Designed miniproteins, single chains, continued (5). Designs and how they scored, part 107

Each design is a single chain, and the fold is of that chain. pLDDT is the mean over its residues in the fold that is shown.

## One batch from the design tools (miniprotein)

Design m19721
Fold by ESMFold2-Fast:
Structure m19721 (fold): chain A 85 residues (1-85)
Amino acid sequence: MKAEEEEALKLLIDIAKWFLENSTEFEIGAAVTAPSEVMLRELAEKYGLTEEEIKKLVEFYRKKTKTVVDAIRFWNDILDEAKKS
């Protein structure tokens, strides 16, 4: 993985960890079943990222997700990693 992609992944895991610490079980369930670029953008904005950082995260997410199924799997992998760290 390129250094920029590792940075984006780490930042996404940090956002996921913050989300897990600040969300109800219902909110987590909804995010797990219907992940989207809009959801990721809204979470990143609430976390306090700049527009430039949000763009980098969205580009990274797009590169890793080609279908809705890929998006669900990728987001769940990020959430699982956040739970371990």
Scores: mean pLDDT 72

Design m19722
Fold by ESMFold2-Fast:
Structure m19722 (fold): chain A 104 residues (1-104)
Amino acid sequence: SENDKLRHAAIEAESLAALMRMSLWIARKSNLSDEEIHEMGKLFAKNLEKFIEENKGTPLAEALKPIVDKLKSDLENGTLTLEKLDEYIDKIMEIAKRFLKEVE
């Protein structure tokens, strides 16, 4: 069913966000350079774009597009920070949890 597809997509998104949060935790402990933070941001953007492509047509994938666009803009402008990465991860988790609650 469409609800089953959305549920699976939401679980995958929450798992992806959890992995990103773990990567940020390690980054903060390792005192990463601005260049290393930028490379991490690129990897996050690539993983999110892959998720969106694999889950295209779901409302969840559509809801994540603006977050990916902002992340890519921060990468292009050199304005990406660990704090912004945390904010993007929090928004992804909020979106995933919202859609999980909408499917019974």
Scores: mean pLDDT 86

Design m19723
Fold by ESMFold2-Fast:
Structure m19723 (fold): chain A 71 residues (1-71)
Amino acid sequence: SSERRRMLESALAVMEGLSAEDAKVVARVTLHELLKAGLLSEEEYRELLARIDAARTREEVLAVVREMIEA
């Protein structure tokens, strides 16, 4: 989806310069917005949310979001 890609790319831009914890907040909000818009399944949302919560570094958070863009 063009809308999904745009939302994810916007999230990546916002995450540039943020701490790992702040990047996680942006990622979680973006995932929830995608779920509400019907651009993410409930199953995919739960799996991705768990990956974001498990991330220890900003780069790990960014990697999850980049993977979603690539898919």
Scores: mean pLDDT 87

Design m19724
Fold by ESMFold2-Fast:
Structure m19724 (fold): chain A 92 residues (1-92)
Amino acid sequence: SMNAETLEAVAKALEDLAENIDDLDPVTAAVAVGILASAAVFVTPDEEKQKEILELAKKAIDALDQGDFDTAKEYLKKMSELVRKAAEEIRK
C-alpha cells in the first residue's frame, strides 16, 4: 500500500504541475518532471511501465525545452494517468 500511496501522490503532483505549467519557469518545471518520474519509476515494479513513464517524462521535458506548454501538459496528464494505473495494479 505504501508504494501505491506514493504513486497516487506522484500522479496528483503531475496533475497539479500540468494545471500550473503556464506560471512556472520551464527549467523548474523540467526538474520537477524529472524528480516525479524518478520517484514513480523507483516504486513501480513493472519494467514496461517504468519505460513508458520515462518516455513520457522525456517527451514532456523536450516539449518544455521547445516552449510548447500545451504539448507538455498533454504528456504530463498521460504520465499522471499511467502512474495512477500503476498504483491501482499494486493494490490488486
Scores: mean pLDDT 83

Design m19725
Fold by ESMFold2-Fast:
Formats: structure tokens, C-alpha cells, sequence
Structure m19725 (fold): chain A 111 residues (1-111)
């Protein structure tokens, strides 16, 4: 349930203050966020040199869609909004790391 709440806040683009409040109340939510950050470090380092080009932005979008394995319905809704695409991708990866099954992840992200 805490992983679900954290994922919902991330997907909605909630203010950092709301995310921080949840993390202060839950060591489990903090541990999940740390795992997610570690998974993303390798990607960030690989793309860091190209992040300022249009080609790099398109490659990042393609990688986020492929790596996060977002449902096609969600990809269609957010494909033109890089910030939303990133938010939904992070939310899905967080839920996956928390051991939430694919059917429940899809239901949560479609809310």
C-alpha cells in the first residue's frame, strides 16, 4: 500500500513536499525510492553526454517505454509529454520493485 501511494504521487507529479512527508513516515517507501534511483544511475550515466540533443531526447523516450514496459494505453496518452512519460515510467518501476503484480500495476497507473 505504501509503494502504491508513493507511485501515485510520482505519477501525478505531486509536489516534493508530499513525497517527502510520505518518506518521513515510511522507511519502506524510502528504501524503494533508493532502489529505483540506483537502477536509473547506470542509464543517466550512459545518456549524460547526449541529454541536450533532440536525438538524445527521442532515444530517452524510447528507452523509458521499453525499460519500464508501460501499457500501450498509457504510452499513447503521455508519449508527447516527456515529464509525464518519465513520471509514469518511474511509478511503474517502483511498483515492480515493490513486487506488485502486472495486473495491479496497470490498474493503479490507469487511475
Amino acid sequence: SLAVELARLIAKGAPAEEVEELLEKSPEAQELLEKLEKELEELVEKLKKEADTKEAQEKLKEWLVKYAELPEEIVEKVKDDTAKLLAYSLARLLLKLAGVDEEEIEKILKE
Scores: mean pLDDT 69

Design m19726
Fold by ESMFold2-Fast:
Structure m19726 (fold): chain A 75 residues (1-75)
Amino acid sequence: MVTLEVTGKDGSVHTFTLPSEEVTPKQAFDMAMAAGLSVTKATALALRVMGLELDGQSMTAQQVRDEIDRLRERE
């Protein structure tokens, strides 16, 4: 299990407990939405995670968090 914190744009802290270090598309979407990303960007991140899974790859919780931070800076 992996526990990580995602800070929303309003300063609220959302705690996520994941069963593994590998993030599912839905978990990535939920983390992005909690971080205050738009539905469009959250969906794009979830689709990226899904695409990696189809190619036999995965994103870790830390990689998803880093991508959320990057996407937030571009909004």
Scores: mean pLDDT 77

Design m19727
Fold by ESMFold2-Fast:
Parts: structure tokens; C-alpha cells; sequence
Structure m19727 (fold): chain A 93 residues (1-93)
């Protein structure tokens, strides 16, 4: 479910500070990076430090966050609130 994916991604981000997201196609990955960068230009109080988002492959986005529970939960929820969420994710390390 969406909530189970959010929880799993948040756990990876809290533990490691890095996750690689896989999107359906390259256009979706580029769109996601743009939207996430725009959305976290002025991060909310729940988010420690500005999260970083970068393309590391045609359909892969590296997410870097502070190793902080509230930050991880907020960022994971923002990712799954995208119009076209990732089809998978893994630890970035």
C-alpha cells in the first residue's frame, strides 16, 4: 500500500540518509527531481537541512536527507504525493 511504501522509504532515509528512487521512465524522473527541488527550496520546520535530489541514472533519483525521523517521514510522504510516484526504491548506500 501507499502507507507501507512511505513507511519503508522513511526507515531507509532515517537509517542511512540516502535512497535511490526508480521512476517509470526518464521524463517522469526529471519531472520528479524538478518538483521535489522546488518543493524543498524553503523546507518546512519538520525538515532538518535542505534535502538534495539528483539524477544518478536515466530513471533513478538519489535522495539525500538528514538522518532525522521527522525529516525522513516528511520527505517520504512528499515523494509519494507526486503525480507519478516512484515504482521502486532502495538504500543509496
Amino acid sequence: SKEEQIKALAEILYETGKAILTFEDAATARFAVGLLRLGFEEPPPEVKERPEFELVGPTQVLVTTAKDKKTAEYVARAIYSLPFPPVGFEAGE
Scores: mean pLDDT 89

Design m19728
Fold by ESMFold2-Fast:
Structure m19728 (fold): chain A 58 residues (1-58)
Amino acid sequence: MELEEEIVVEAPVSEAAYKAFEAGAEKIRELEKQGFTVTEVKVKREGGKVTVTIRAVS
């Protein structure tokens, strides 16, 4: 089974990266606790918007 999760953070550039990192790390921890193996993490920035896309398999 394959899963894709997307986290979007909108904040001033100085805060967006930190908030995205925290949200992404927490999501990875939750997925691994559920028995998924994280295979890919992508980060995209467009101005004050940071999108983290996480792919996992079980």
Scores: mean pLDDT 75

Design m19729
Fold by ESMFold2-Fast:
Structure m19729 (fold): chain A 71 residues (1-71)
Amino acid sequence: MESIRKTLRNMVKTSIEIAKQAGKSKEEILKAVKETIDDNINYLKKRGLITDEEAEELRQELLSYAEKEIN
């Protein structure tokens, strides 16, 4: 679980950095990052790598992390 958490956190951070370099607004970055988080979490669930409970916990953690990194 921790390795998955780290991988997704790095993915979120990289996505934010790329979007900032592209001149996206904070609102545009947050929307794009939310979609990326959901896509990756849903993929992991489909592959049976995480439970529904773990998916919800990760989603909340990553969204909080993204909001902090965007600001």
Scores: mean pLDDT 82

Design m19730
Fold by ESMFold2-Fast:
Structure m19730 (fold): chain A 110 residues (1-110)
Amino acid sequence: SMEALRQSMESSLSKEEVRELVRKAIEAEKKGDWGSATGYMLLASLAPREVRVEVLREIDEAGEASKFLRSMLANEEGDFEAGERYLREVAEEAGKLEEYESLLQSSRKL
């Protein structure tokens, strides 16, 4: 619920809760359920940045991170070029490269 999310924002999500959310996002991504994957990652974003970066880095170091999660980690660490590269590869693998390039072009015009 949205009320439970707001309560989690005030008390901060634990590292264990963030890890579970990220793993649920990975499972959803593997099923092609990008809506659920994005939703779980939005919930994880309610955690402090330091906790998010630590969890994402641990998952990447374990070899469990998808290109999408590597993009998110790269962006959190300020490596926007690597983040864009990983997202482009995800879009290409999903057959959505043309849509991705159109969104990037629109974003750059802002």
Scores: mean pLDDT 74

Design m19731
Fold by ESMFold2-Fast:
Formats: sequence, structure tokens, C-alpha cells
Structure m19731 (fold): chain A 101 residues (1-101)
Amino acid sequence: MAPEIIGANGSTILDARAAVEEAIAAGADVIIVSEEVNPEAREVIRELAEEHGIEVRVVPEEKMVDVAVEAAKKGAKKILVIAATQEKADKIKEEIEKKLK
């Protein structure tokens, strides 16, 4: 089965928290966060994910697709990608899904 890719907005602390809470509820295996996401929002992501035992990878935006593809190859079934904006998250999700076909 192809993995499920979830794209989310990390532009605010509130958006970042909501994204991680949704990922926890969905049973996400890994969270991949853009380095362009606000440092305060990234800290909230890290703390929440760590409390729930979910792996977090903070990477440059241009590496997010490659990192998500490698996570899928290692058996990740649900991957959350958090970018600085929803538009960026949607583009990253589309490119990941395109490479996994």
C-alpha cells in the first residue's frame, strides 16, 4: 500500500500545534519539518512529538521530498510534512506522492 502523506501549515505556533495533534490522532510514523518554519513553532512540534514518541526530522525545504521518500522506503505508512505555508506544504506533498508512484 502507498503511504499517506499529510501536508500542514507551520506558519504559527497554533498551526504547528494543531498539525502535530492531528498527526498524533492519525497515527503518523514521522514528522518532517522545514527549516523555514518559525523556530518557536518548531520547538512546539519537537516537544509534542517527543512526548508521543513520534520521530521528528528538521530539514531544508529542498530536502523534504527526499527525506519523506526515504522514510516511506523504510516502512513509514503515514508521514506529516510541515512547511512555512500551506501552499508550500501542498507542493511538497504533491512531489512526494509523484515520486512514490
Scores: mean pLDDT 83

Design m19732
Fold by ESMFold2-Fast:
Structure m19732 (fold): chain A 129 residues (1-129)
Amino acid sequence: DPLKVLREALREAAERLRRATRERDLREAQAEAATIINLYELFKEKGIELSEEERKLYALAMAFHVLLAELAGSTPLPPSKLSPEEQEYLERLRRLTEEILAANPEGLTPEQALLLATGRLVEEIEAER
């Protein structure tokens, strides 16, 4: 069943993203976030109905991608280009990243704080099952 295979791939990418955040592997986290985004766009293109969990995982993966690009010196994405759910996750991820960095000013880079924040939100989404 191609749909079951694609949904399993999405779940595996979320698990690998969570692992990459724990290991502070920025490259792996970026690759797995891109996989989640690509799978979501494929589901959308095929008219496949997404669960609330799947939509939240996409919103988080997009938020991670946007904030990582901002840390690399890219212009912030205008809110008008984001869905309400994507905007909510962008705001949540930004706030949590800032809180983690402020609590660990000598111990973490901004990229490492972003990874830890992303991992906590993946865990929260998975716990809503």
Scores: mean pLDDT 81

Design m19733
Fold by ESMFold2-Fast:
Structure m19733 (fold): chain A 78 residues (1-78)
Amino acid sequence: SQKEIEENKKKFEESYEKAVKSLNSPNPDTKEISKSVIELSNSGQKMIDAAEKAGDLELKKKIEQELQETLRKISELG
């Protein structure tokens, strides 16, 4: 449902903020960074699944692209 996509989008954004904050710390906690990246990937996948179940293939593609770009940005930071 749309609500499921919005809930997971919030988790996705929160996980991204946590990952970026941890990476920008003077002494980055590798375990916390890894946990945040896993949470980001899981919430992104749930949004992709929800879009697919809704039959919204255009939304699915957009979310897949956003997930890929977000993971790339995190990789470039650390």
Scores: mean pLDDT 85

Design m19734
Fold by ESMFold2-Fast:
Structure m19734 (fold): chain A 83 residues (1-83)
Amino acid sequence: KLSLGELVLTMNDVFSELLKENPDAKTIPIEEFLKRVKEAVDLSEEELKLLEESLKEADKDKDGTLSPSEFFEALNLFAKKLE
C-alpha cells in the first residue's frame, strides 16, 4: 500500500496529467478525476469514499469540477480524513 505522502503525490500527478490532456479545460470534473485515480491507484472502497467526500467538500463553486486551488484543498481534507 502507498503511504499517505505517496498517495497525495500520485493524485497530484493524475490531476496535472488530466489538465495537460484537456488544455482548453481550466478545471477537472470530479467524476473524471475519480475514474482516472481508480485506474492509476488501487484504492480501497473506504479510501475512495473519503476521497469523493473530500473532493465534493472542496468544490466551493458546487459546479462538480475542481480548479487547481480546490484540488489542493481536497487533498488536505483527504489527508485529514485518513488520520
Scores: mean pLDDT 77

Design m19735
Fold by ESMFold2-Fast:
Structure m19735 (fold): chain A 95 residues (1-95)
Amino acid sequence: SDLANKWAATEIEKTGFGLELLRLGVPEDRVRAAVRGDTDAYVEIAEWLARQGRFDLVRDLIDILEREAELADEEERKRIEEAIRKIRELLEKAK
C-alpha cells in the first residue's frame, strides 16, 4: 500500500541518518533512544548538532520528524510536534 511504502521510506531515511550521526560521534545511547521514539533524545541530538554548527543536519532531523508525525497516532504525533518546536527554537537562536 501507499502508506506502507511511505513508512518503509521513512525507516530507511531514519536508519541512514542514524548511521551518519554515529559516524559524526553522537553517543550511541542517544541515537538508540531516539530510534525507540524517545523525543527528548531527538532534542538532545539537535542540541549536539547545533553546537557542532551542523544546522543542515538539524533541518534534516526536522524533516524526518515531520514525516514520522504524519505516520504517527495522535498521542505520538503530539510528542513529535513538541520535539520539532524545541528543535526549531534552537535554529532561531542560531540566527
Scores: mean pLDDT 82

Design m19736
Fold by ESMFold2-Fast:
Structure m19736 (fold): chain A 94 residues (1-94)
Amino acid sequence: SPQDRLEAMRRLLEEAKKNPELALLMGAIAQVDPSTLLLPEEERRKLAEEAMKTVNIPEDILKKGVEELKKAESVGEFGAIVTRLVAETPEIKK
């Protein structure tokens, strides 16, 4: 449901303060396939871990995304940062 997805995005924003790289990848996966937000947290973390091994994200793009996530105050700001990362990283797109 929309409420469940918003809550999942809010949890990702909270996680970004502890592990911004993982949260950024989890968000990017959800941007490509929003149904992944409905998966258990353990499954979402596994998908992000696999993406970190298989998707070669340019270090400059990743670093900028991480710095912006640390300053993000809302789900909307988080979504904008993730959308830009996906647009700048063709390997994430299906």
Scores: mean pLDDT 72

Design m19737
Fold by ESMFold2-Fast:
Structure m19737 (fold): chain A 85 residues (1-85)
Amino acid sequence: LPETALQRTMLALGREHPEAYEILREMAEKMDGKSDEEIKKIAKETIEELKKLYPEESLLLTGIVNEMLNLTIRNNGKSVLLPDL
């Protein structure tokens, strides 16, 4: 996803599912400054947690996590900036 599309999706998620948004914020903090392998591990664990809490939203949430993962790796472990709620 383009960064602007990700930011828009994150704002919508924060309004509808604030608990899911907070899990994604914690994921971003955990990913910051980590190696590619550790970032991938954190993303996998976050996807598993989100699928348990929001099974019907699993495709959307998996997509968001994968885009945050890809952006963090592209930025040499610098985590994605969180949009304002």
Scores: mean pLDDT 77

Design m19738
Fold by ESMFold2-Fast:
Structure m19738 (fold): chain A 99 residues (1-99)
Amino acid sequence: MAEEKLREAIRALLEKEGILSEEEVEELLELLREAKANLASLSPNSQRLVELWAAGKIDELTELLKKALEENAKKSGAPKEKLEKALEELEEIKEIIKK
């Protein structure tokens, strides 16, 4: 279920200029977390296909999300700890998908 949403989110980010609302950034971060959890529950063949698909675009997606998170943190005055935690989670998900 998160796979289709993640694919749609990646497409939207690539088509747009990478400027997202705070709500959109949080939604995409949750989709990345859920995609990681869903990969663990898939069959080995399905996991491999999702990993191969995601590997091609995850670096670009995480870079766009990092920039959006940083800009939104500046605008909203979000705590530094919250931003750092979100950035760490993005890197963690990226590394797991790439392996």
Scores: mean pLDDT 59

Design m19739
Fold by ESMFold2-Fast:
Structure m19739 (fold): chain A 72 residues (1-72)
Amino acid sequence: MLEDLVREAERLAKEASKINPELAEKAQRLVDTARTLLRIKEHLPDDELQAAVDYLREQIENLKKEIEKLKK
C-alpha cells in the first residue's frame, strides 16, 4: 500500500535525522514523493502508478542500506 511506503519513508527520515542531516533531507524527499503519489494515485494510469511505486520502493530500499551501512 502507498500508505505503508509513506510510513516507512517517515520512519527512515526520523532515523536518518539522528545520524546525518543530509540523509534526513534525502529521506524527507522520499516522504514528500510518497505523499504526492498517495494524493494523485487515482489520477494516474495503473501502469504509470505502478512504475512510480516501484521506483519509490527501490529508493527507500537504497536509503535503508545507506543508513544500515553508517550504523555498521
Scores: mean pLDDT 81

Design m19740
Fold by ESMFold2-Fast:
Structure m19740 (fold): chain A 77 residues (1-77)
Amino acid sequence: MRATALAALAGLEDVLANPEAPNAAERALRGLQTLLSLAEHVDVARVVALGREAVRVFADDPLAPEIAALTERLAAL
């Protein structure tokens, strides 16, 4: 579980470093979904900060509302 959480966190950081890569917004959404399911194994405050950055970076993507909703769910933990 912790290894999966760390891999998901690293993947989200990689996506935010390369936001123009193919499927970047989808990868960010998937990473946030995984991190929400594994919140007990990760620094939630850091994940929320990355989620807020993803909302800003992918504001024009069709997945932006889902990224924002997951970020708010993480922030509510």
Scores: mean pLDDT 83

Design m19741
Fold by ESMFold2-Fast:
Structure m19741 (fold): chain A 84 residues (1-84)
Amino acid sequence: STAALQEVLRYIQKAVSNLKSGDKKEEAEEYFERALELARKYPEISPVAASVAEDIAGYLEKDPQLAEVTAKVRKFAEELKSLS
């Protein structure tokens, strides 16, 4: 579903933003979990969502200070891949 994919991408953006702030780790984890729940309902979007998450991680890794954020996004991408 296009709508489900857009919502997953929105959750990924919110999770990354919260991780970058440094003080909203629980909120970031909640957004990742909501994205996974939606991907479980629409497994067909998981490969595309995983690819986008990998692209975001590739962008984030350009900043050495975001190494932990990058690792969490990559772990999330692997979780999405496990659903397809």
Scores: mean pLDDT 84

Design m19742
Fold by ESMFold2-Fast:
Structure m19742 (fold): chain A 58 residues (1-58)
Amino acid sequence: MRKVYSREEIERIEKALVAHQPLTDERIARVAETLGVPKSVVTRMARRLEAEGRITIL
């Protein structure tokens, strides 16, 4: 993807994902809708945070 997200945008997405864990597809979709970010971007971020041990995905 050509879009580069700022540190502030990344932090907002990460905070929302942490606040809504454990994450289901519905919760990921809600976070994407609330932040105005594509679900694919939020899903990729969530998988990265899960790999880092920072969140749980169901």
Scores: mean pLDDT 78

Design m19743
Fold by ESMFold2-Fast:
Structure m19743 (fold): chain A 88 residues (1-88)
Amino acid sequence: SEREWLLRSIGVILRGIGDIIDAELLIKQGKYEEALKLAQEALEEIRAALAEVRATAPQDVADFFEKLARKLEERIEEIIKEAEEKLK
């Protein structure tokens, strides 16, 4: 149902936000390898969810999720770059 897709989409977004907070905290603690791994895993999860939603969800749900997912992808990619720079 549309409601089930919305709830699952929201769940993925909330997990992504949590992973971003955790990865930023790991960077602050100097745990760059752990931060990089978490950020990479989070990026793969959000991209997989975006692909599934695009293929299977109603259009309104897909549009809503894509807008939020893209913002999370951008933040996660910035975290990956920062962690990689610290590991050089």
Scores: mean pLDDT 83

Design m19744
Fold by ESMFold2-Fast:
Structure m19744 (fold): chain A 88 residues (1-88)
Amino acid sequence: MTREDIEKASELIEELRKKALEGIKKLNENVSGKILLEAQGRIIGILGEAELAISEAMGAGDREKARAVLEKAKKEIEEVTKEAIEKA
């Protein structure tokens, strides 16, 4: 992994973390109890898996794969947030 790849990985992970934080904020404003806890847990799980996958893809020099992982994770976070709000 080059220094540039490490810097790019950090940028992608920061973008992912910002998306997760926004999802969690929306959940806290619109949802409570068990639905909130389950949705937060799902977002945290998506975040952890995506951070690892982005780091692995960047380590392999596959920036296209790293970006695809980020976009998929962002979409999954949005879907989790929407589903939880619809249940509330």
Scores: mean pLDDT 84

Design m19745
Fold by ESMFold2-Fast:
Structure m19745 (fold): chain A 89 residues (1-89)
Amino acid sequence: VEEEVRRRAEEIAREAARLAAEREGLPEEEAEALLPAAAERVYGLIRKIVEEGEAGLAALEAAVAASSGEDKELLARVLEVAREALERL
């Protein structure tokens, strides 16, 4: 499942970078340069949530509830991937 989680983390990071570029007018090269680090951070967050189990999911659910707009949608995607990863353990 690690390969699937990594790919989904990359997808989330790419979507986040695209939204930030469109919203803030970031140069495409700058957004692309941030993708590897962003994907690693998303993957690390998913792994941490999986390691924490139900407590990790509850904390992420609270973060989703407290956020808005694009941030809420991106965090909801992280939550979905973390839930799926926990189910497949």
Scores: mean pLDDT 75

Design m19746
Fold by ESMFold2-Fast:
Structure m19746 (fold): chain A 91 residues (1-91)
Amino acid sequence: METETRTVEVTPETVEEAAELAREALALMGAEVVPLEEAIEELRRAVEESESLTITVTVTTTEETVTVKVTTTAVVDGVSYSGTVEKTLPK
């Protein structure tokens, strides 16, 4: 079993890195991904509307499966929002 975790705090300076990380994770899940420029614009808007925004991607590999988990945490007007998307794929 191998587990790799990458966390990006999304700021105006890291928005491109965060967008690329999220798109790579969604592609691993077999999801249709929006173009990088659209992902950057959406994250830029989220950064402007939130006090903090963090994206965490965890990839767990076993002999039979790959599990990809994306967690987004945002604080907006003092309220914490968290969303998680997880997919397990056979090898």
Scores: mean pLDDT 77

Design m19747
Fold by ESMFold2-Fast:
Structure m19747 (fold): chain A 60 residues (1-60)
Amino acid sequence: SAMEAAARATLASSDDPLERAIAALRLGAPPGVVKQWLIGRGVDEATAEAIVEEALAALA
């Protein structure tokens, strides 16, 4: 779908961790997996948790 294509494009090109978290959640990634992905990209655990919580709030 166009929304899935846009989400995949965001994951490939965006440097914004919040935009990436929202895109990953839209593609069906579990919140815990998104948190671990952010940590793997150099985000500290507390910041990754806050970003995932903000992304979930944005999607509510």
Scores: mean pLDDT 78

Design m19748
Fold by ESMFold2-Fast:
Structure m19748 (fold): chain A 73 residues (1-73)
Amino acid sequence: MELLERAEELGREAGELLLEHPNDRQAQIEALRLLEKGAELYLEAFKRAGNKSGEEASRKILEEIRKKREEVE
């Protein structure tokens, strides 16, 4: 429960950065870092719950976020 709440908070923080600074490359990089942390928390929560489908989906999202970060950094 707490892991999912923290992941959602990080997602909101990333969204606020993008809304306030839509053309700022550094804001985009920071937002992606927050999304990466959130995806890691989702992955951990699904692993603890034994939800294999959620774990696989979260892992793929995490990989996509990491690739996007490498492209913009």
Scores: mean pLDDT 80

Design m19749
Fold by ESMFold2-Fast:
Formats: sequence, structure tokens, C-alpha cells
Structure m19749 (fold): chain A 70 residues (1-70)
Amino acid sequence: MKPKEIERKALEAAEKLGIPKELVREFLSDPTGQFKLASALLGGGDVEKIVADLLGVEGKIPYAKALELA
């Protein structure tokens, strides 16, 4: 999958989930983050859940921030 396609899908999922796009961009600035998203998206499944789970694991969505999005 092309890097632009990964970024686009991640940003669209973040918008649907109410996650700030800046958190997704920060995650995607790391090659490891890009690889994890690409691998998960290629494996299939719910893109929105994959993005939320990966951002949570990388510490990009702290508890306080999650409350703002709820």
C-alpha cells in the first residue's frame, strides 16, 4: 500500500472516530507507526478500530484525551 493511501485511510478513520488528525500525523511520522498501520490494514478488519487501538498502544490517546472525544 502506498504511504499516501495509508495516511489518507488513517486520517479518514480518525475523523469518523473523533480523534484529532494531529495525533494520527504524529504516529505516521514514525516509520514503525506507518508499518504497523499498513500491516494491520492489509490484514483486513475494521480500519477505525485498528487506528484507535494502534494510537492507544503507542500512547497517542491518553485517558484524558479519550474523555474529550467521548
Scores: mean pLDDT 64

Design m19750
Fold by ESMFold2-Fast:
Structure m19750 (fold): chain A 91 residues (1-91)
Amino acid sequence: SVEALLEAIRRGAEIARIEDEEERERALEELRETLSPGLLEVALFAAEARRYAEELRKKAEELSKSDTPEDKRKALAYEIVAKLYEAIARL
């Protein structure tokens, strides 16, 4: 059971690293066909956690180019939240 949960998390995290949307969706379909509903939910959460971390880092990088204090504050906030999602994806 624990081994199955860890494998689901690992597979989800790996899918989140796929840059191509079409390839990512195909990998998600494979998960839906191969995992039980409970394990699928865990894998999808892990996949989403990594993807959100990457998206937030991209937003932080974009905002860090702004000269406004508010944008710099938002960049820091996105960086912190990205680190939290990265920690979840590494569980």
Scores: mean pLDDT 79

Design m19751
Fold by ESMFold2-Fast:
Structure m19751 (fold): chain A 72 residues (1-72)
Amino acid sequence: PKGVLLVDPSSLKDGDVVEVKFTATEDIKKGTRVTLPVVVDGEVVGTVVFVAPRDIKKGETVTVTGVVRLPG
């Protein structure tokens, strides 16, 4: 994944538009679609998808608006 999600994933619901904090694990260019796994108790329960609002450098922590996708 291109980053680590810094939010309580248990509060997320499918289709939610949420502000999430994440730390980039690689450089991300503005306009790149980023998919971050939502992990609860070691299990991937879904993803948060967003489009990078600006160029983001590896190691940078940013707040972005994304959409939650849960498998159901």
Scores: mean pLDDT 72

Design m19752
Fold by ESMFold2-Fast:
Structure m19752 (fold): chain A 82 residues (1-82)
Amino acid sequence: MITLIITSDSIEGMEYATSELKLSAVSASTGEDGVKLAQHYKAQAIVVQAETGEQAKKSIEIVKKNLDVKKIIYLGLSKKDI
């Protein structure tokens, strides 16, 4: 299974998520780049990690508008959201 990770966090967040998944994963910093990568790799699942829920929602909306995806996973909340 190919998983696309979209995150507004720094590169450290992206590296952490990828290492934890231990699978065929690709990552993007923006929803637009994420759409292009998901289409190229035919991603079956998308993981969204963001510093805030607002940033995550924006990325998810771009993905839903442009892609028919089987599964979207929201991963993590900032410390302020808990």
Scores: mean pLDDT 60

Design m19753
Fold by ESMFold2-Fast:
Structure m19753 (fold): chain A 54 residues (1-54)
Amino acid sequence: SSLRAEAERIMLTFMAAMLGTTEEQVREMLKKNPKLAADFQKGVDFLADILAKS
């Protein structure tokens, strides 16, 4: 859904800021770490649900 795409963008921006790195570096981390990628997608799902209710 469009909300999920927006949630993914927000989560990438948030993680980059929290880790003191770039969104590109976060994408590389997710590509190399399946467990982190799974947790990231869980966060995206939660945020998408929140956005749908806002």
Scores: mean pLDDT 84

Design m19754
Fold by ESMFold2-Fast:
Structure m19754 (fold): chain A 55 residues (1-55)
Amino acid sequence: NAALEAQAQAARDEMVREGKKAAESLKTDIKKAGEELRKVQALHDEYEALRAAAA
């Protein structure tokens, strides 16, 4: 399903973006970086669910 594959790719792109933001936050605010890393984990879970639905 092309629509589900597109959604999975969008979730992966968001995950990469949030991961870069978390890495920058680690230099100045460890607590904020932890919150951003939790967002990356949530996006990863969404990506895995979308991949399973697309298969």
Scores: mean pLDDT 79

